# Designed miniproteins, single chains, continued (4): the designs that were tried, part 27

Each design is a single chain, and the fold is of that chain. pLDDT is the mean over its residues in the fold that is shown.

## One batch from the design tools (miniprotein)

Design m12907
Fold by ESMFold2-Fast:
Structure m12907 (fold): chain A 70 residues (1-70)
Amino acid sequence: SNKEIAEMILEVEEELGVMPDIELRNEIAEKIKNENATKEEVKKFLEENKDKLYPLDEELIKARRERIKL
């Protein structure tokens, strides 16, 4: 489901302390949806695209978690 996909991406982002750009995030969502990508495969994909990653602050993490609960 969209919620499960969003939660997996959020967990990986929180664990690595990074956030992908919108384009890369959409590619990750499609990989999970179409290829049943695991959390570990998502982590590897982010590591392969580190030039498209931004630092993730705790305030942004909290805001994103609240949106998933709604």
Scores: mean pLDDT 75

Design m12908
Fold by ESMFold2-Fast:
Structure m12908 (fold): chain A 82 residues (1-82)
Amino acid sequence: EKLLETIKKALENMKVLAEKNPDRAYAAGKSLIEWLKKHKVPKEVIDLAIKYVEEMKAKSTDPELQAKLDELIKELEKIRNE
């Protein structure tokens, strides 16, 4: 419960950061993925992360950012399915 809320806040902050500084948002996303790989988390947490990254990708008009976010989604899917 606390973990899910913490991740949700991190993802919300990353979404805001994506509008102001896409490179920092991508870096934050990569850091989150590394943290998730290091810690065994419930699939619910991974699913939430995927949902937020997909929403950021859908709202982006920058092809480079969309490609980077798609890469993050694929990495999250790999973690989810392992």
Scores: mean pLDDT 77

Design m12909
Fold by ESMFold2-Fast:
Structure m12909 (fold): chain A 70 residues (1-70)
Amino acid sequence: MGKITSMDDFVDRMIEGLKRNIAILEARLAALQAQLAADPTAALEAEIARLQRLIAVLKSQLADLEAKKK
């Protein structure tokens, strides 16, 4: 077994940070979807779409970091 902590620890911290950010954004997305259900507007749909795109970008970054962790 090799001793490798720097890369693994760094990647773990970044993964944790991304997961936290994704969770916060998903909570915001759920709140906006609840607002849309109560008052459906194009503005809310646009905001939801924007947030979904941001979440998708962060999930892509998370997948890349997880792939680097061997």
Scores: mean pLDDT 80

Design m12910
Fold by ESMFold2-Fast:
Parts: C-alpha cells; sequence; structure tokens
Structure m12910 (fold): chain A 79 residues (1-79)
C-alpha cells in the first residue's frame, strides 16, 4: 500500500467517524432545528475535509449522501 492509498483509507475512516460522532450528538438534542443545523454543518465539514484530502467527487458524494441519510433518521426519531 502506498502512502497516498493509506492516506485515502484514513480520510474515509475519519469522515465516517465524524458522521457517527455527529449523529450521537444529534440524538442528545430535542429541537429538530438544532438537529438540522448540526446535520448541515456535518455534511459541509465532511465534504470540505474529503476534498482537501483529494478524494474523487464520486467518493465525496457517497459520504455526503450517507451523512444526509443519517441526519434524516435522527429527525424521524425525535419527531
Amino acid sequence: MSKEELEREVALAMARIIIAVSVLEMRKLEDPEEIRRLGEETVEKVVAYLRKQGLSEEEIEELAEEARRRVEEVLEEVE
């Protein structure tokens, strides 16, 4: 494995950890507006982070969609 390949694996793992931690924090919130706000910030941070790491647009969109789906699931549980 090259350093570049390993850095990409780390970037993907870090993005998934960021999403999971954010979902856990969202589940502590009672206000749907606060959950939406944190969700939007999480998606933006994940996208910006992955672009900075040089991942493909396809990979970035897959992680962004996963983050958006997880936010929707939290909103359904609170409402």
Scores: mean pLDDT 82

Design m12911
Fold by ESMFold2-Fast:
Structure m12911 (fold): chain A 63 residues (1-63)
Amino acid sequence: SAAEAAARRAAEAAARGDAEGAGLGKTSVHMSGGMSPEQAEAGGRAAARGDGAAAKELILSGG
């Protein structure tokens, strides 16, 4: 899905440090607008620390 692809890109950016000014966690939360707040926050944290697999799973489980 587009959300899954975006989460992977966000995680890659976080791993490279490119996301420092981009609000990566907030971007994930915004994308997942229909998810529970807990899932959205966990997905944002996973993406921010470069854990694309965890971010992807959280997005897919919420959708």
Scores: mean pLDDT 53

Design m12912
Fold by ESMFold2-Fast:
Structure m12912 (fold): chain A 100 residues (1-100)
Amino acid sequence: MEAKRKEQIEKAKQLKPIEEELIEMVENKEYDKEKIEEFIERISEILGVEKETLREIVRELEELGFSPYEALRIVAELLIHGKSKEEIIEEAREVREQLE
């Protein structure tokens, strides 16, 4: 169990600069498709998740009313914690329902 926690912490450290950039993009309301694809590639490499899977989750979260940058932040956070695609979508839906 400790080995998984150390890997999780290491991945979280690698994602921190990306998370800070995503927060800035959300605050500035900058929605650039090329930057979104760059973030997908970087997160995919760090977390070892296929880019297609990340695109599918981001799309599902956008259908729930999240921006692409907000969706990427949620996906990265929950994937570090070992959540599946289905669990991420369910948790995001529950959060969105509380905001409505």
Scores: mean pLDDT 76

Design m12913
Fold by ESMFold2-Fast:
Structure m12913 (fold): chain A 65 residues (1-65)
Amino acid sequence: GPYDAAFNAAYDELMRALGVSSLEELLADPRVKAAGLTREQVIAAFTSDDPAAVRALLERLLAAP
């Protein structure tokens, strides 16, 4: 399914780390732009069903200056 345990864990970790409760709230977060990420790249990570893609997104968001 689209929410396997590993994907759910990565999703919950990202949402908790950024203090956001939804994808729409994440897409509006200034840290996305500060990390050099587009709206399309964020959506692609979440629609991939790949926990590694979600973790890579979180690492980029946390590494933003």
Scores: mean pLDDT 79

Design m12914
Fold by ESMFold2-Fast:
Structure m12914 (fold): chain A 95 residues (1-95)
Amino acid sequence: SEEEVARLLAEAEAALRALEEAAKEFEEALEKGDFRTASIKLAVMLAELVELEVALRRLKALNAPEADIARAEELLRRAEELLKEVLKKLKEAEA
């Protein structure tokens, strides 16, 4: 249904926003040397990445329009790139 597709896209967009916010809070914690808070924010980012992946799989299972699937794939790619940058910064801070 169109309502289900719209809901899944909204969930994907909300997950990316939450991941972006967690990434900002991660960087702030890392700058302060608060590795405990940084680890918590990383866990939030991983949970939001899973939410995005689930939303994309559900859109594909519903045979959603190609444009809607492509949008969810772009959101997931953005989330993966952001997580990669976060992990790189964490590794550099541990050195």
Scores: mean pLDDT 89

Design m12915
Fold by ESMFold2-Fast:
Structure m12915 (fold): chain A 80 residues (1-80)
Amino acid sequence: NLGKELEEKAREYLKEGKKEEAAQLFRKAGQYFMANKDYKRAAEAYRQAAELYKELGDYLTAKSLETAARTAERLAEKLE
């Protein structure tokens, strides 16, 4: 579905060295998974985006995405 398509395209951009485009797509995938209550995948997507933003030197965006990932992880634990 759309979330998986966004993740696959993000991985393709990573292979091409397009880290910023990949980071944006992982962020969008995380948002999509959050909206669909797929919190475990949302957390994974947000963490991948955060790591890429750190590599790009955007530490503020990375920290925000790490917080979003932690929130998604807590929600996933609630669902067991």
Scores: mean pLDDT 87

Design m12916
Fold by ESMFold2-Fast:
Structure m12916 (fold): chain A 82 residues (1-82)
Amino acid sequence: MLEEALKKLKEEFKKNKDKFKEKNPTGVNMIERMIKKAEELVKSDPKLARFYLLAAANGMYSLRVELGLSTEPIDKIIEEIE
């Protein structure tokens, strides 16, 4: 289930990455690092991967709110992680 949530989060991030970078480049860099940590850990340490994945999802939620985008895709991903 974490692998599916990670895949969906990566897809949503990729779709809006350029808009996110224009608004908050520092936030984008942080989210990218958290996603990379989740990718590295998802098979070896699923609990720690879940922590980083939730942190990335919450970061994307905040950026979507700032851009006036729907948070629904991120809410659904957070529900899959929790």
Scores: mean pLDDT 82

Design m12917
Fold by ESMFold2-Fast:
Structure m12917 (fold): chain A 78 residues (1-78)
Amino acid sequence: SRQQAIDDFVTTVNLAGADFELAVLQARRDTLSPAQQALLDEFGRLYGEIRDMVANRAPISEIQKLYDRAAQILAQIQ
């Protein structure tokens, strides 16, 4: 549907931004505490799960729940 195409586009743009954030944090990994490194690893796994959900065309509401969790983790690293 047209709505699904719009949702797919928005999700793609958000994933590109998340990939950049993850790359920046991974480049700084050795400067992070062990607790922050564990959170970074969880953040990476969570974004892998979001990618799989997008590939499988999961409902946007379910994808949004994982985005909210990822944002919470990111705030704890920064």
Scores: mean pLDDT 76

Design m12918
Fold by ESMFold2-Fast:
Formats: sequence, structure tokens, C-alpha cells
Structure m12918 (fold): chain A 62 residues (1-62)
Amino acid sequence: VDALRQQAMELMRQSSEAIRAGDLDTARRLVAQAQQTLDQLGAATGRAPSDVSAELEAELDA
């Protein structure tokens, strides 16, 4: 669970960096991978992927 959470956070962070750099192809791939990881994390924790995503995004911005 912790490994999935860390992976999702890193993918989201890298996606944001790629967007800022204008590398939309890389950003798209990273977002897709992050969504798959969030789906897996949601299934493992019994939470909706959107709720997990919002929580991790808030943690990254803190």
C-alpha cells in the first residue's frame, strides 16, 4: 500500500513537471500510469480513486 501511494505521488509530481515543460506526450503517459496506480490503491484501501487522488494532490501541495 505504501509503495503504491509513493508511486502514485511520484507519477503525479513528474506529470506536473512534464506539463510545465510543455512535454504533453510524457505528461499523458504519466497521468495514465498514475490513474492505474490510483485505481489499484483505491481497490486495496476500499476508497474511490478520485478521493485518493485528491488526498495525494493535497499532500504534494502541502
Scores: mean pLDDT 75

Design m12919
Fold by ESMFold2-Fast:
Structure m12919 (fold): chain A 77 residues (1-77)
Amino acid sequence: MKVIDLRDWSIEEAAQVLKEAIDKKETDLILQFRSADLEVGSFRITNAPSLSDEQKSRIVQLLAERRYKEAVSILNS
């Protein structure tokens, strides 16, 4: 189980680690957020196709804007 902590890491650092985990098809990833509604989110990648560069760029943008629920939605789709 790997934790990606968006509370203590820079968004750029967290986004890079997340992209690497997605590219390696790592499972049991937990995203921790700094939000009023959600402190911890989790997702798993199981036999999913690799995300496109456009989707990865969109996730990075959403993380930078602190739109964590929307970023997780893309990761779980």
Scores: mean pLDDT 61

Design m12920
Fold by ESMFold2-Fast:
Structure m12920 (fold): chain A 59 residues (1-59)
Amino acid sequence: MQEEEDKLAREYAEKAREATRSGDWEGVGQAIRDGQAAGPKAFEAASTYALEAAEERSR
């Protein structure tokens, strides 16, 4: 992956994780959409971090 996409993947993953932990489902959706626009790695990272944070909330 390109350096730019890797950086965006980290940013959107963190945003998705934080939004999920706070229960901000609009923010989760926004982070995933922004990740999808940035590239496949960013989309995957945002989706994975959101899922992991959701699992943490369900524990």
Scores: mean pLDDT 76

Design m12921
Fold by ESMFold2-Fast:
Order: C-alpha cells, then sequence, then structure tokens
Structure m12921 (fold): chain A 66 residues (1-66)
C-alpha cells in the first residue's frame, strides 16, 4: 500500500515523460530544459529567460557557452 513518505521526489524526475501531446517546437524547449538539468542548471532559470523574451536559439547558446 502507499505510504506517506512515497512523495520524496517525482519518480519520473530524471526522465519525466508526460503523457501529453506536444508539438515539434515544444520538443525543442523540453530538450533545452532536460539538457540544462543534466548540466546542473535549474529549469526555472530557463523559464525566466523565456519569459524575458529570449529566443530558443539564444538560450541554447547561453547553455552551451555556460
Amino acid sequence: MAKDDDVFENPVFASKKPKKKYNRKEEEIHALKLNAENQGIDVSFIEELLKKGYTIEEIEKILREL
């Protein structure tokens, strides 16, 4: 049975594969977030950049140069 301590961290955190349908463009954003997390960058940071109006290409450059 389920226990209260089951919610330690999203079990699919490492490989979060949502049961959602997404477009090609969204795939690029997802890849950026995944890559950033793998490199040790917070996903929230990328979202902030997107909110500022940065283009996917710009963010990709920042991540790679970082």
Scores: mean pLDDT 66

Design m12922
Fold by ESMFold2-Fast:
Structure m12922 (fold): chain A 98 residues (1-98)
Amino acid sequence: SYGEDARIGGELGGLSPELTELAVKAASTPEGKKYADEAKTKYKLSDVAASMLAAAAVFLKEGKREEAERLIRGLADMSADPSLEEKFRKLAEELAKK
């Protein structure tokens, strides 16, 4: 729900409040929800991590590369799996390229 999405955004500590709000809105789109479901199935991510990855995918589609990069770096910092952490860090580096 909208209230649950806002609460989840507040729990994404380490991101700016503005980036968190944008990420919650992006993940709440039909496309963002589809990406989150795919991420949960493919990578066995938590609901929060899957929504965060989905928001980054939506940001990339919208041309918000900097916001997507910051969100992917946050995912790397949250990752308990070293393999996923490395993949997210490499993705963030690729997004930082001109």
Scores: mean pLDDT 72

Design m12923
Fold by ESMFold2-Fast:
Structure m12923 (fold): chain A 85 residues (1-85)
Amino acid sequence: SLEKEIEEAIKESLELLKYIIENKIPISQETYQKVGVLLAEAINLLNKPKTQDLPDEEKQKLLERALELAKEAKELLLKPVKEYE
């Protein structure tokens, strides 16, 4: 399901962030802040359909946006990891 794809992308981003911290991989403060904002927004959008009585089409758009944000966060974290390897 789309919700599971979002949850997995968030989980993968958090695991990458943990890997970066544990291996002391250089990451800019700007990238760190941007990833934090993207993940917070993705989590908020994932949870909005659960707490608000919204039309199905609107729920779908929120979930699609959450997936985009979670994937962007993952891509930002993958770059420093690949450059370190």
Scores: mean pLDDT 85

Design m12924
Fold by ESMFold2-Fast:
Parts: structure tokens; sequence; C-alpha cells
Structure m12924 (fold): chain A 63 residues (1-63)
């Protein structure tokens, strides 16, 4: 889980740094797709990591 959380934080940081998506428009789907494409996660695994981080209060997404 720690390695998966580090990958998630790295993805969010890279998305913000690239400027392709504004910080307020980073959606759960955007993070899931980046985890799948860049880190080789399955979509199911990426969704579980993002859900766990949201429930733990590490990440907050608005619909």
Amino acid sequence: MKEELQALLDVVRELLKSGKVPANEITKETVVEALVERYGFSREQAERVVDAAEKAGILKFKK
C-alpha cells in the first residue's frame, strides 16, 4: 500500500506540473488513468488505491 500511495502522489504531482489539467479539475478518473498508463496498475487496482486515499482524507475529489 505505501508504494501504491507514493505512485498516486507522484501522478498527482506530475499532472499539476504538466499544466494539462488545472488542480481544481483533477478528477478521480484522471488519476486512475495515469496510474494505469504510467505505473502499469490494473484499472481495478488504481480505483481501489484512489478510493482508499479519498476515504483516508489524503485526497479529496468533487464529482
Scores: mean pLDDT 70

Design m12925
Fold by ESMFold2-Fast:
Structure m12925 (fold): chain A 62 residues (1-62)
Amino acid sequence: KKEEELEIAIKLAEEYIKEKNYKAAISLLLNVYKINKEIAEKVLEEVSKLDPELAKEAEKKL
């Protein structure tokens, strides 16, 4: 269920960013990228709206 996976990933990324847990947010994005690149790209897009610098750092590791 790709839609459910995407919603959960976005929600978790938002929570980690709010907590300033950038390490967890980046780890989540990297793990999602291994499973589904399309979902990871969508999560990265949402993260870039909340924290562009974090998104740029995560993109370098992808």
Scores: mean pLDDT 74

Design m12926
Fold by ESMFold2-Fast:
Structure m12926 (fold): chain A 68 residues (1-68)
Amino acid sequence: SSEEEKALKEALARLYALLTRALRAGALSPDQVDALLSEAMEALGKAKSIEEIEEITERFEARVRELA
């Protein structure tokens, strides 16, 4: 749906911003950023609801914070 597509775009924007910030700060390597982004995009691509999109987004945000 349009709402699910909007949620997906917002989730990707949040993750891109967080990963870009961590990369620029030297907290994560380019390889780590690429791996996390690839995993997140695969998980988000399989999501079937807004609730799943939010859960996946929060899980990856937490993992980035733990690594950075």
Scores: mean pLDDT 85

Design m12927
Fold by ESMFold2-Fast:
Structure m12927 (fold): chain A 74 residues (1-74)
Amino acid sequence: MKSREERLEEAKRRLKERIRRLLAAAPADTPREELARRVGKIINEIIEEYELSQEEVDELNQEAGRFVAELLAE
């Protein structure tokens, strides 16, 4: 059985993978607001799949925001 810490790290890894795939597959003319909506859906699906606590959700949201900002800056 995965520990709480291992589950959170796996959730973060899966989140980054899904966000990267989303941005790579999205047309170049996709609005930023549409990308944000799709990222939010991914975050919600990961939260549900890994049964994250509120503190873990806050950490996941911070990671997602940082990662998206880095990818969009490229």
Scores: mean pLDDT 78

Design m12928
Fold by ESMFold2-Fast:
Structure m12928 (fold): chain A 83 residues (1-83)
Amino acid sequence: MSLEDIKKLTIEMYEAEIADLQARISALEGEVAKLNAELEEAMKDPSQKQKAEEIRKRISELEGELNKVTARLAEAEADLQAV
């Protein structure tokens, strides 16, 4: 296999990973936005304090995942630039 063949395959792999990571980020951002709207509604009712806490925990979990995916995207983009 030539150096150009290896480079092409490496670029295709990183471009596919970057596309998948971008799609995951968009999906996670959508879920966080939906949960923030649900949290705002739950916070208006003092009887829903427990529900608000559960929504806050879910948002925190998704934000943690979003941070991990964003860090991987930055790494994949840096790896692509190195090719």
Scores: mean pLDDT 84

Design m12929
Fold by ESMFold2-Fast:
Structure m12929 (fold): chain A 69 residues (1-69)
Amino acid sequence: MSGEELYEKRWKAVAGANGEGKSSPSFPLEDIQNYSDEQLKNWIRSTEFGAGLSDEEIEALVKYLKTLK
């Protein structure tokens, strides 16, 4: 699954439409974009959403999140 598909189908339902965080600890997109790729991967792995993702899916999601404004 692409990072965009992961964001649209699953992340938005948990984090809110703009990624502000709706129900779990909310990192605004500005804060997310300021983290390194490794920090974002580790944070995503710690979430309920991220626990079920492969490393490749997490990398795709991190790449996609870095493109959001």
Scores: mean pLDDT 63

Design m12930
Fold by ESMFold2-Fast:
Structure m12930 (fold): chain A 73 residues (1-73)
Amino acid sequence: MSRKELIISLIETLADDFELSEEQKKALIERIEKGASFEEALREFGEIVGLSERVTENLIKLALEELEKKEAE
């Protein structure tokens, strides 16, 4: 699986877990498809779901660790 496909899969999982609308989920995926970084997409996700900056930065750290683990497999 490519890095982009892993990122999209992780975004879809987070969107489903936080019950985002289909339009919100699609907007985040389009961001990645158009070359936004995973960190930029996660910051936008945090704004959509109303997370604090501290919680968003912790989410980014955990998501990057998960992405690196999946890329190593």
Scores: mean pLDDT 80

Design m12931
Fold by ESMFold2-Fast:
Structure m12931 (fold): chain A 79 residues (1-79)
Amino acid sequence: MTVAPSSAKTYEEALQWGKENLSDEQIREIAREIAEKTLEFEKKNPERAAAYQAGLELSASLLDPNMAKLIAEELEKLK
């Protein structure tokens, strides 16, 4: 099996903290902010927008595993 990275404990703690301390409304607001930042980045750097979005989605997944879906919904609202 792959050895867990040194940040594994931090990942698990962040995910647990998000579940206990963040409401659905707060998670949605984070998704909206990520969508806005992704759209702004795409306007300046369209060739790298997909990688930027993937990085933000990965980071946000530490707070909620459904974050990618919420970000997609907020991106549709900003079109």
Scores: mean pLDDT 68

Design m12932
Fold by ESMFold2-Fast:
Structure m12932 (fold): chain A 87 residues (1-87)
Amino acid sequence: SPMEELRRLLAEMQRLGAELARVQERLAADPNDQEARAQAIALLERMIELARRLRELLREAGAPQDVIDTVERDIALLEERLAELKA
């Protein structure tokens, strides 16, 4: 069901966000930690994929445009963070 997919998606995004926070603490302590950088990149790429799927589900559900715009801004911020790590 769409509601079950949404619940699963949000739970995975929450888990990935917590994992990313831990990896970012490692990078703050050692900015040259290549393993932590690779993990942060993979987590951000996965979070972007899930956020794009969330946007699709919200659009299909007829969510207000301001809700969709919020998700689009969140995607842009994740993409910006990813670009910084790849630089």
Scores: mean pLDDT 89

Design m12933
Fold by ESMFold2-Fast:
Structure m12933 (fold): chain A 58 residues (1-58)
Amino acid sequence: SELERHRLVGRIAQVLRAAPDPLAVSYAEIARAVGVSQATVRRTLAEMGVTSKSQLLP
């Protein structure tokens, strides 16, 4: 659902923002941290129009 995608993107953003070097965080590390597959991370970001990890940073 849209709400579930929004929540997952929020969790991905939190993982990146908490990292010492957010742009160096791999999709494998993000997937492990939020409890989903790498394919789910990539698909969710694409469906939400996120083309770069920098778009999730302040």
Scores: mean pLDDT 80

Design m12934
Fold by ESMFold2-Fast:
Structure m12934 (fold): chain A 89 residues (1-89)
Amino acid sequence: SPREAEAQRLKEEIDKVIEEGYKKVMEAILNKEPLSKIRKIIDEYNQKIEELLDRLRALGVPDEEIEALKQKAINAFTKALIEANLYES
């Protein structure tokens, strides 16, 4: 159905946004950027992801799938923040 195709497109877009955000965070860590800048990058990408998740909710995607995608983003950015804290010290 058109709704299923749009949901799949949004899921793929979320995966790309997570990957791009993680890459931007890792680049900032390698460049010895301050933790405040790294947190700002994470906040910006989390906002983009939440907007895409809201669109999935509007399409009737089950809450379990939404939570799985949200957890994927949390796991990626939490791991990056742990690494950032180690490099800021």
Scores: mean pLDDT 84

Design m12935
Fold by ESMFold2-Fast:
Structure m12935 (fold): chain A 72 residues (1-72)
Amino acid sequence: SPSLDALMSRADAIVDQIRAAAAQYGRDHPTVQRLIIDFDIITGMIGIMQGVGMIDQSTYDKMMQKMNDILS
């Protein structure tokens, strides 16, 4: 759906912002930590949409994996 696509696009944009901010300030910086919180809120909303069948589990898992990869 257009709304789901917008949320997924926003999640991808926050991942890019986390990567850029972590490179500039370091991963422990408050700016990076705030972006991680914002990402968790958006992925929580997408997780609810996954639970009602609007998104499949594999698509959700790939999005969560992107976050894990940039934090490792």
Scores: mean pLDDT 76

Design m12936
Fold by ESMFold2-Fast:
Structure m12936 (fold): chain A 60 residues (1-60)
Amino acid sequence: GHGALGVEAARRGDVETALRHGLAAIAQGDVQGALDTGRALVEAGHVRAGEALLRLAKRA
């Protein structure tokens, strides 16, 4: 699903693709996929983008 694709994009440094898949996961009710993508972004060093996605997912 979108969460798995977001995590893969985050790990290769593709922040734009990771955020797109994380937002799509939220839109589909896959909060866990969005949380996993946000954490992967933070772990890859993209802290601001990852934290923004994590905050959005927690509100969904």
Scores: mean pLDDT 88

Design m12937
Fold by ESMFold2-Fast:
Structure m12937 (fold): chain A 96 residues (1-96)
Amino acid sequence: DEKAQLDADAKPVYDTAKELGYEEAVKLFEEAKKVGPGEGELLYAKAVRTAVLQKVKEDQEKYGLSDDQLAAIEAQLDAELAQVEQLVAARKAAQA
């Protein structure tokens, strides 16, 4: 059950985003749950990226994180999202 696995894997980040009031990330997680595997996997990746970036930007202001460090984190998250997009597209093509 890929949907249950995706929901389980996303739960810690979803719970944290909800607790911290990261509304846009929470919305993406809720949409991912409705869509399910494939398209939902991409939405989960976007939700995680949104939550992590918001947390890192808050930490930048609070702890004096450099712009270079923030840019490196954004680049890593963008690369991970692009990899998920490629995997989802490949699975969709294989099922067609």
Scores: mean pLDDT 76

Design m12938
Fold by ESMFold2-Fast:
Structure m12938 (fold): chain A 89 residues (1-89)
Amino acid sequence: SLEEAKAKFKEAVASQQEPVAQVRREAESLPPELRAQVEQALQELDARVQALGEEVAKAKSAEEVEKLTAEFEAAVAEFQARVAELLAQ
C-alpha cells in the first residue's frame, strides 16, 4: 500500500541517521581542507534527502514511493563512496 511504502521510506531514512552522524563526528578530526569536502558531501546529501522527502509526501502510488526509496538508497551509496574516497587519500 501507499502507507506501507511511505513507512518503509521513513525507516530507510531513519536507518541512515546514525551512520551519517558518525561521518559528521569523524570529520571533526580531519584536516580543514578534507573536512570542508566531507561537510560539502554531507550538505549535498541532506539537500537530496529533503527533496526526496518532499516528493514522497506528494506521491500518489506505492510504485512512486518505491522508486524514490531506491533513489534515496542510491544517493546514500554515492555519499558513502565519496566519503570513502576522501578518507582513503
Scores: mean pLDDT 87

Design m12939
Fold by ESMFold2-Fast:
Structure m12939 (fold): chain A 68 residues (1-68)
Amino acid sequence: SMEDEQLALLREAAARIQEVAPATRVEVDADGTIHLTWAPLSPEEEARITAIREEMERRLVEVHRRAQ
């Protein structure tokens, strides 16, 4: 379902962010809301996290588009 795909994408993005910045706490709750507790980030970590978010957003748009 679209909801399952959306949740999977959010969890994948959260895991990738956690890998890039292990001190940052990233969790996806039961409602599919992403909770993020920031630790201080380097410019390199910030750039990688931005790329992860952009990729997730593009994939999420495609999921919604296919669900039409």
Scores: mean pLDDT 75

Design m12940
Fold by ESMFold2-Fast:
Structure m12940 (fold): chain A 60 residues (1-60)
Amino acid sequence: MNRKAGLVAAGGILAAAGEMERALEVASKGDPELAAKLVVKHSPDEALKEKARELAEKAK
């Protein structure tokens, strides 16, 4: 329990530190949809936002 929430929280910390690719990698192991929302919200990189959306779609 809470492991998925912990992975997403760790991804949020990495995103705040500017480590967007690492943030997506860590958070997507817990919740790919929530990871995609996090990257879309915090990343200025459009290519990374698209990658995050594709990962969320594939996880469905």
Scores: mean pLDDT 73

Design m12941
Fold by ESMFold2-Fast:
Structure m12941 (fold): chain A 108 residues (1-108)
Amino acid sequence: MEKLEEVYEEARRLYRDIKAAIDSATKEQLKEIAQGLLAGSDHPEAKRYAQKALEAIDAGNFDEAKKYLYEAVKVQLEHGQAEAFARRYGIPLEEAKEAVRKAIEEVD
């Protein structure tokens, strides 16, 4: 079983599902997603994008808010989720990050 391929497929499904949720979200749901990313992410870049998304939501700029949420999610997947995949599957972190990045590029 190729563990790297499993990481890629899980990352692809996860990002696709999150992106679809953001695309279909109401104003209230977008705000909750942004607040969740701001509170739950340990990565400063993801927190910055989540904060920009909240500011865009408050300004009524929904398309801009969704773009910032996509960027926050990508950072969280490449750092937090990739580390979780690396530990769970027992593969090198850099290989997990590359698999996640490839999955994101193919969904975008």
Scores: mean pLDDT 82

Design m12942
Fold by ESMFold2-Fast:
Structure m12942 (fold): chain A 91 residues (1-91)
Amino acid sequence: SEVEARVLERVRGEAERVVALAEAGQSEEAYRAFRKLLDEVAGVLPLLSAAAQRELLGILRETFARIAPHLSPEQQAELAALLAALEAQVA
């Protein structure tokens, strides 16, 4: 749907911003921005088709992999747990 396409485009844009923050050495800002993105996705995920859910989780997994080297082990563990909780909701 056009609504799902807009949600995916928005999340991709926010994900790229998170990566840009991490690559700029703004690790705390990247951590906070990604945590906020995970929370926002959690709110919309149940309203999306299975295909859109899988695409969003793919974007989030790729984003996490790209920012993980810039984060502390504690931040990595926390964000990985939050991401795993979202993945558990997808059929």
Scores: mean pLDDT 88

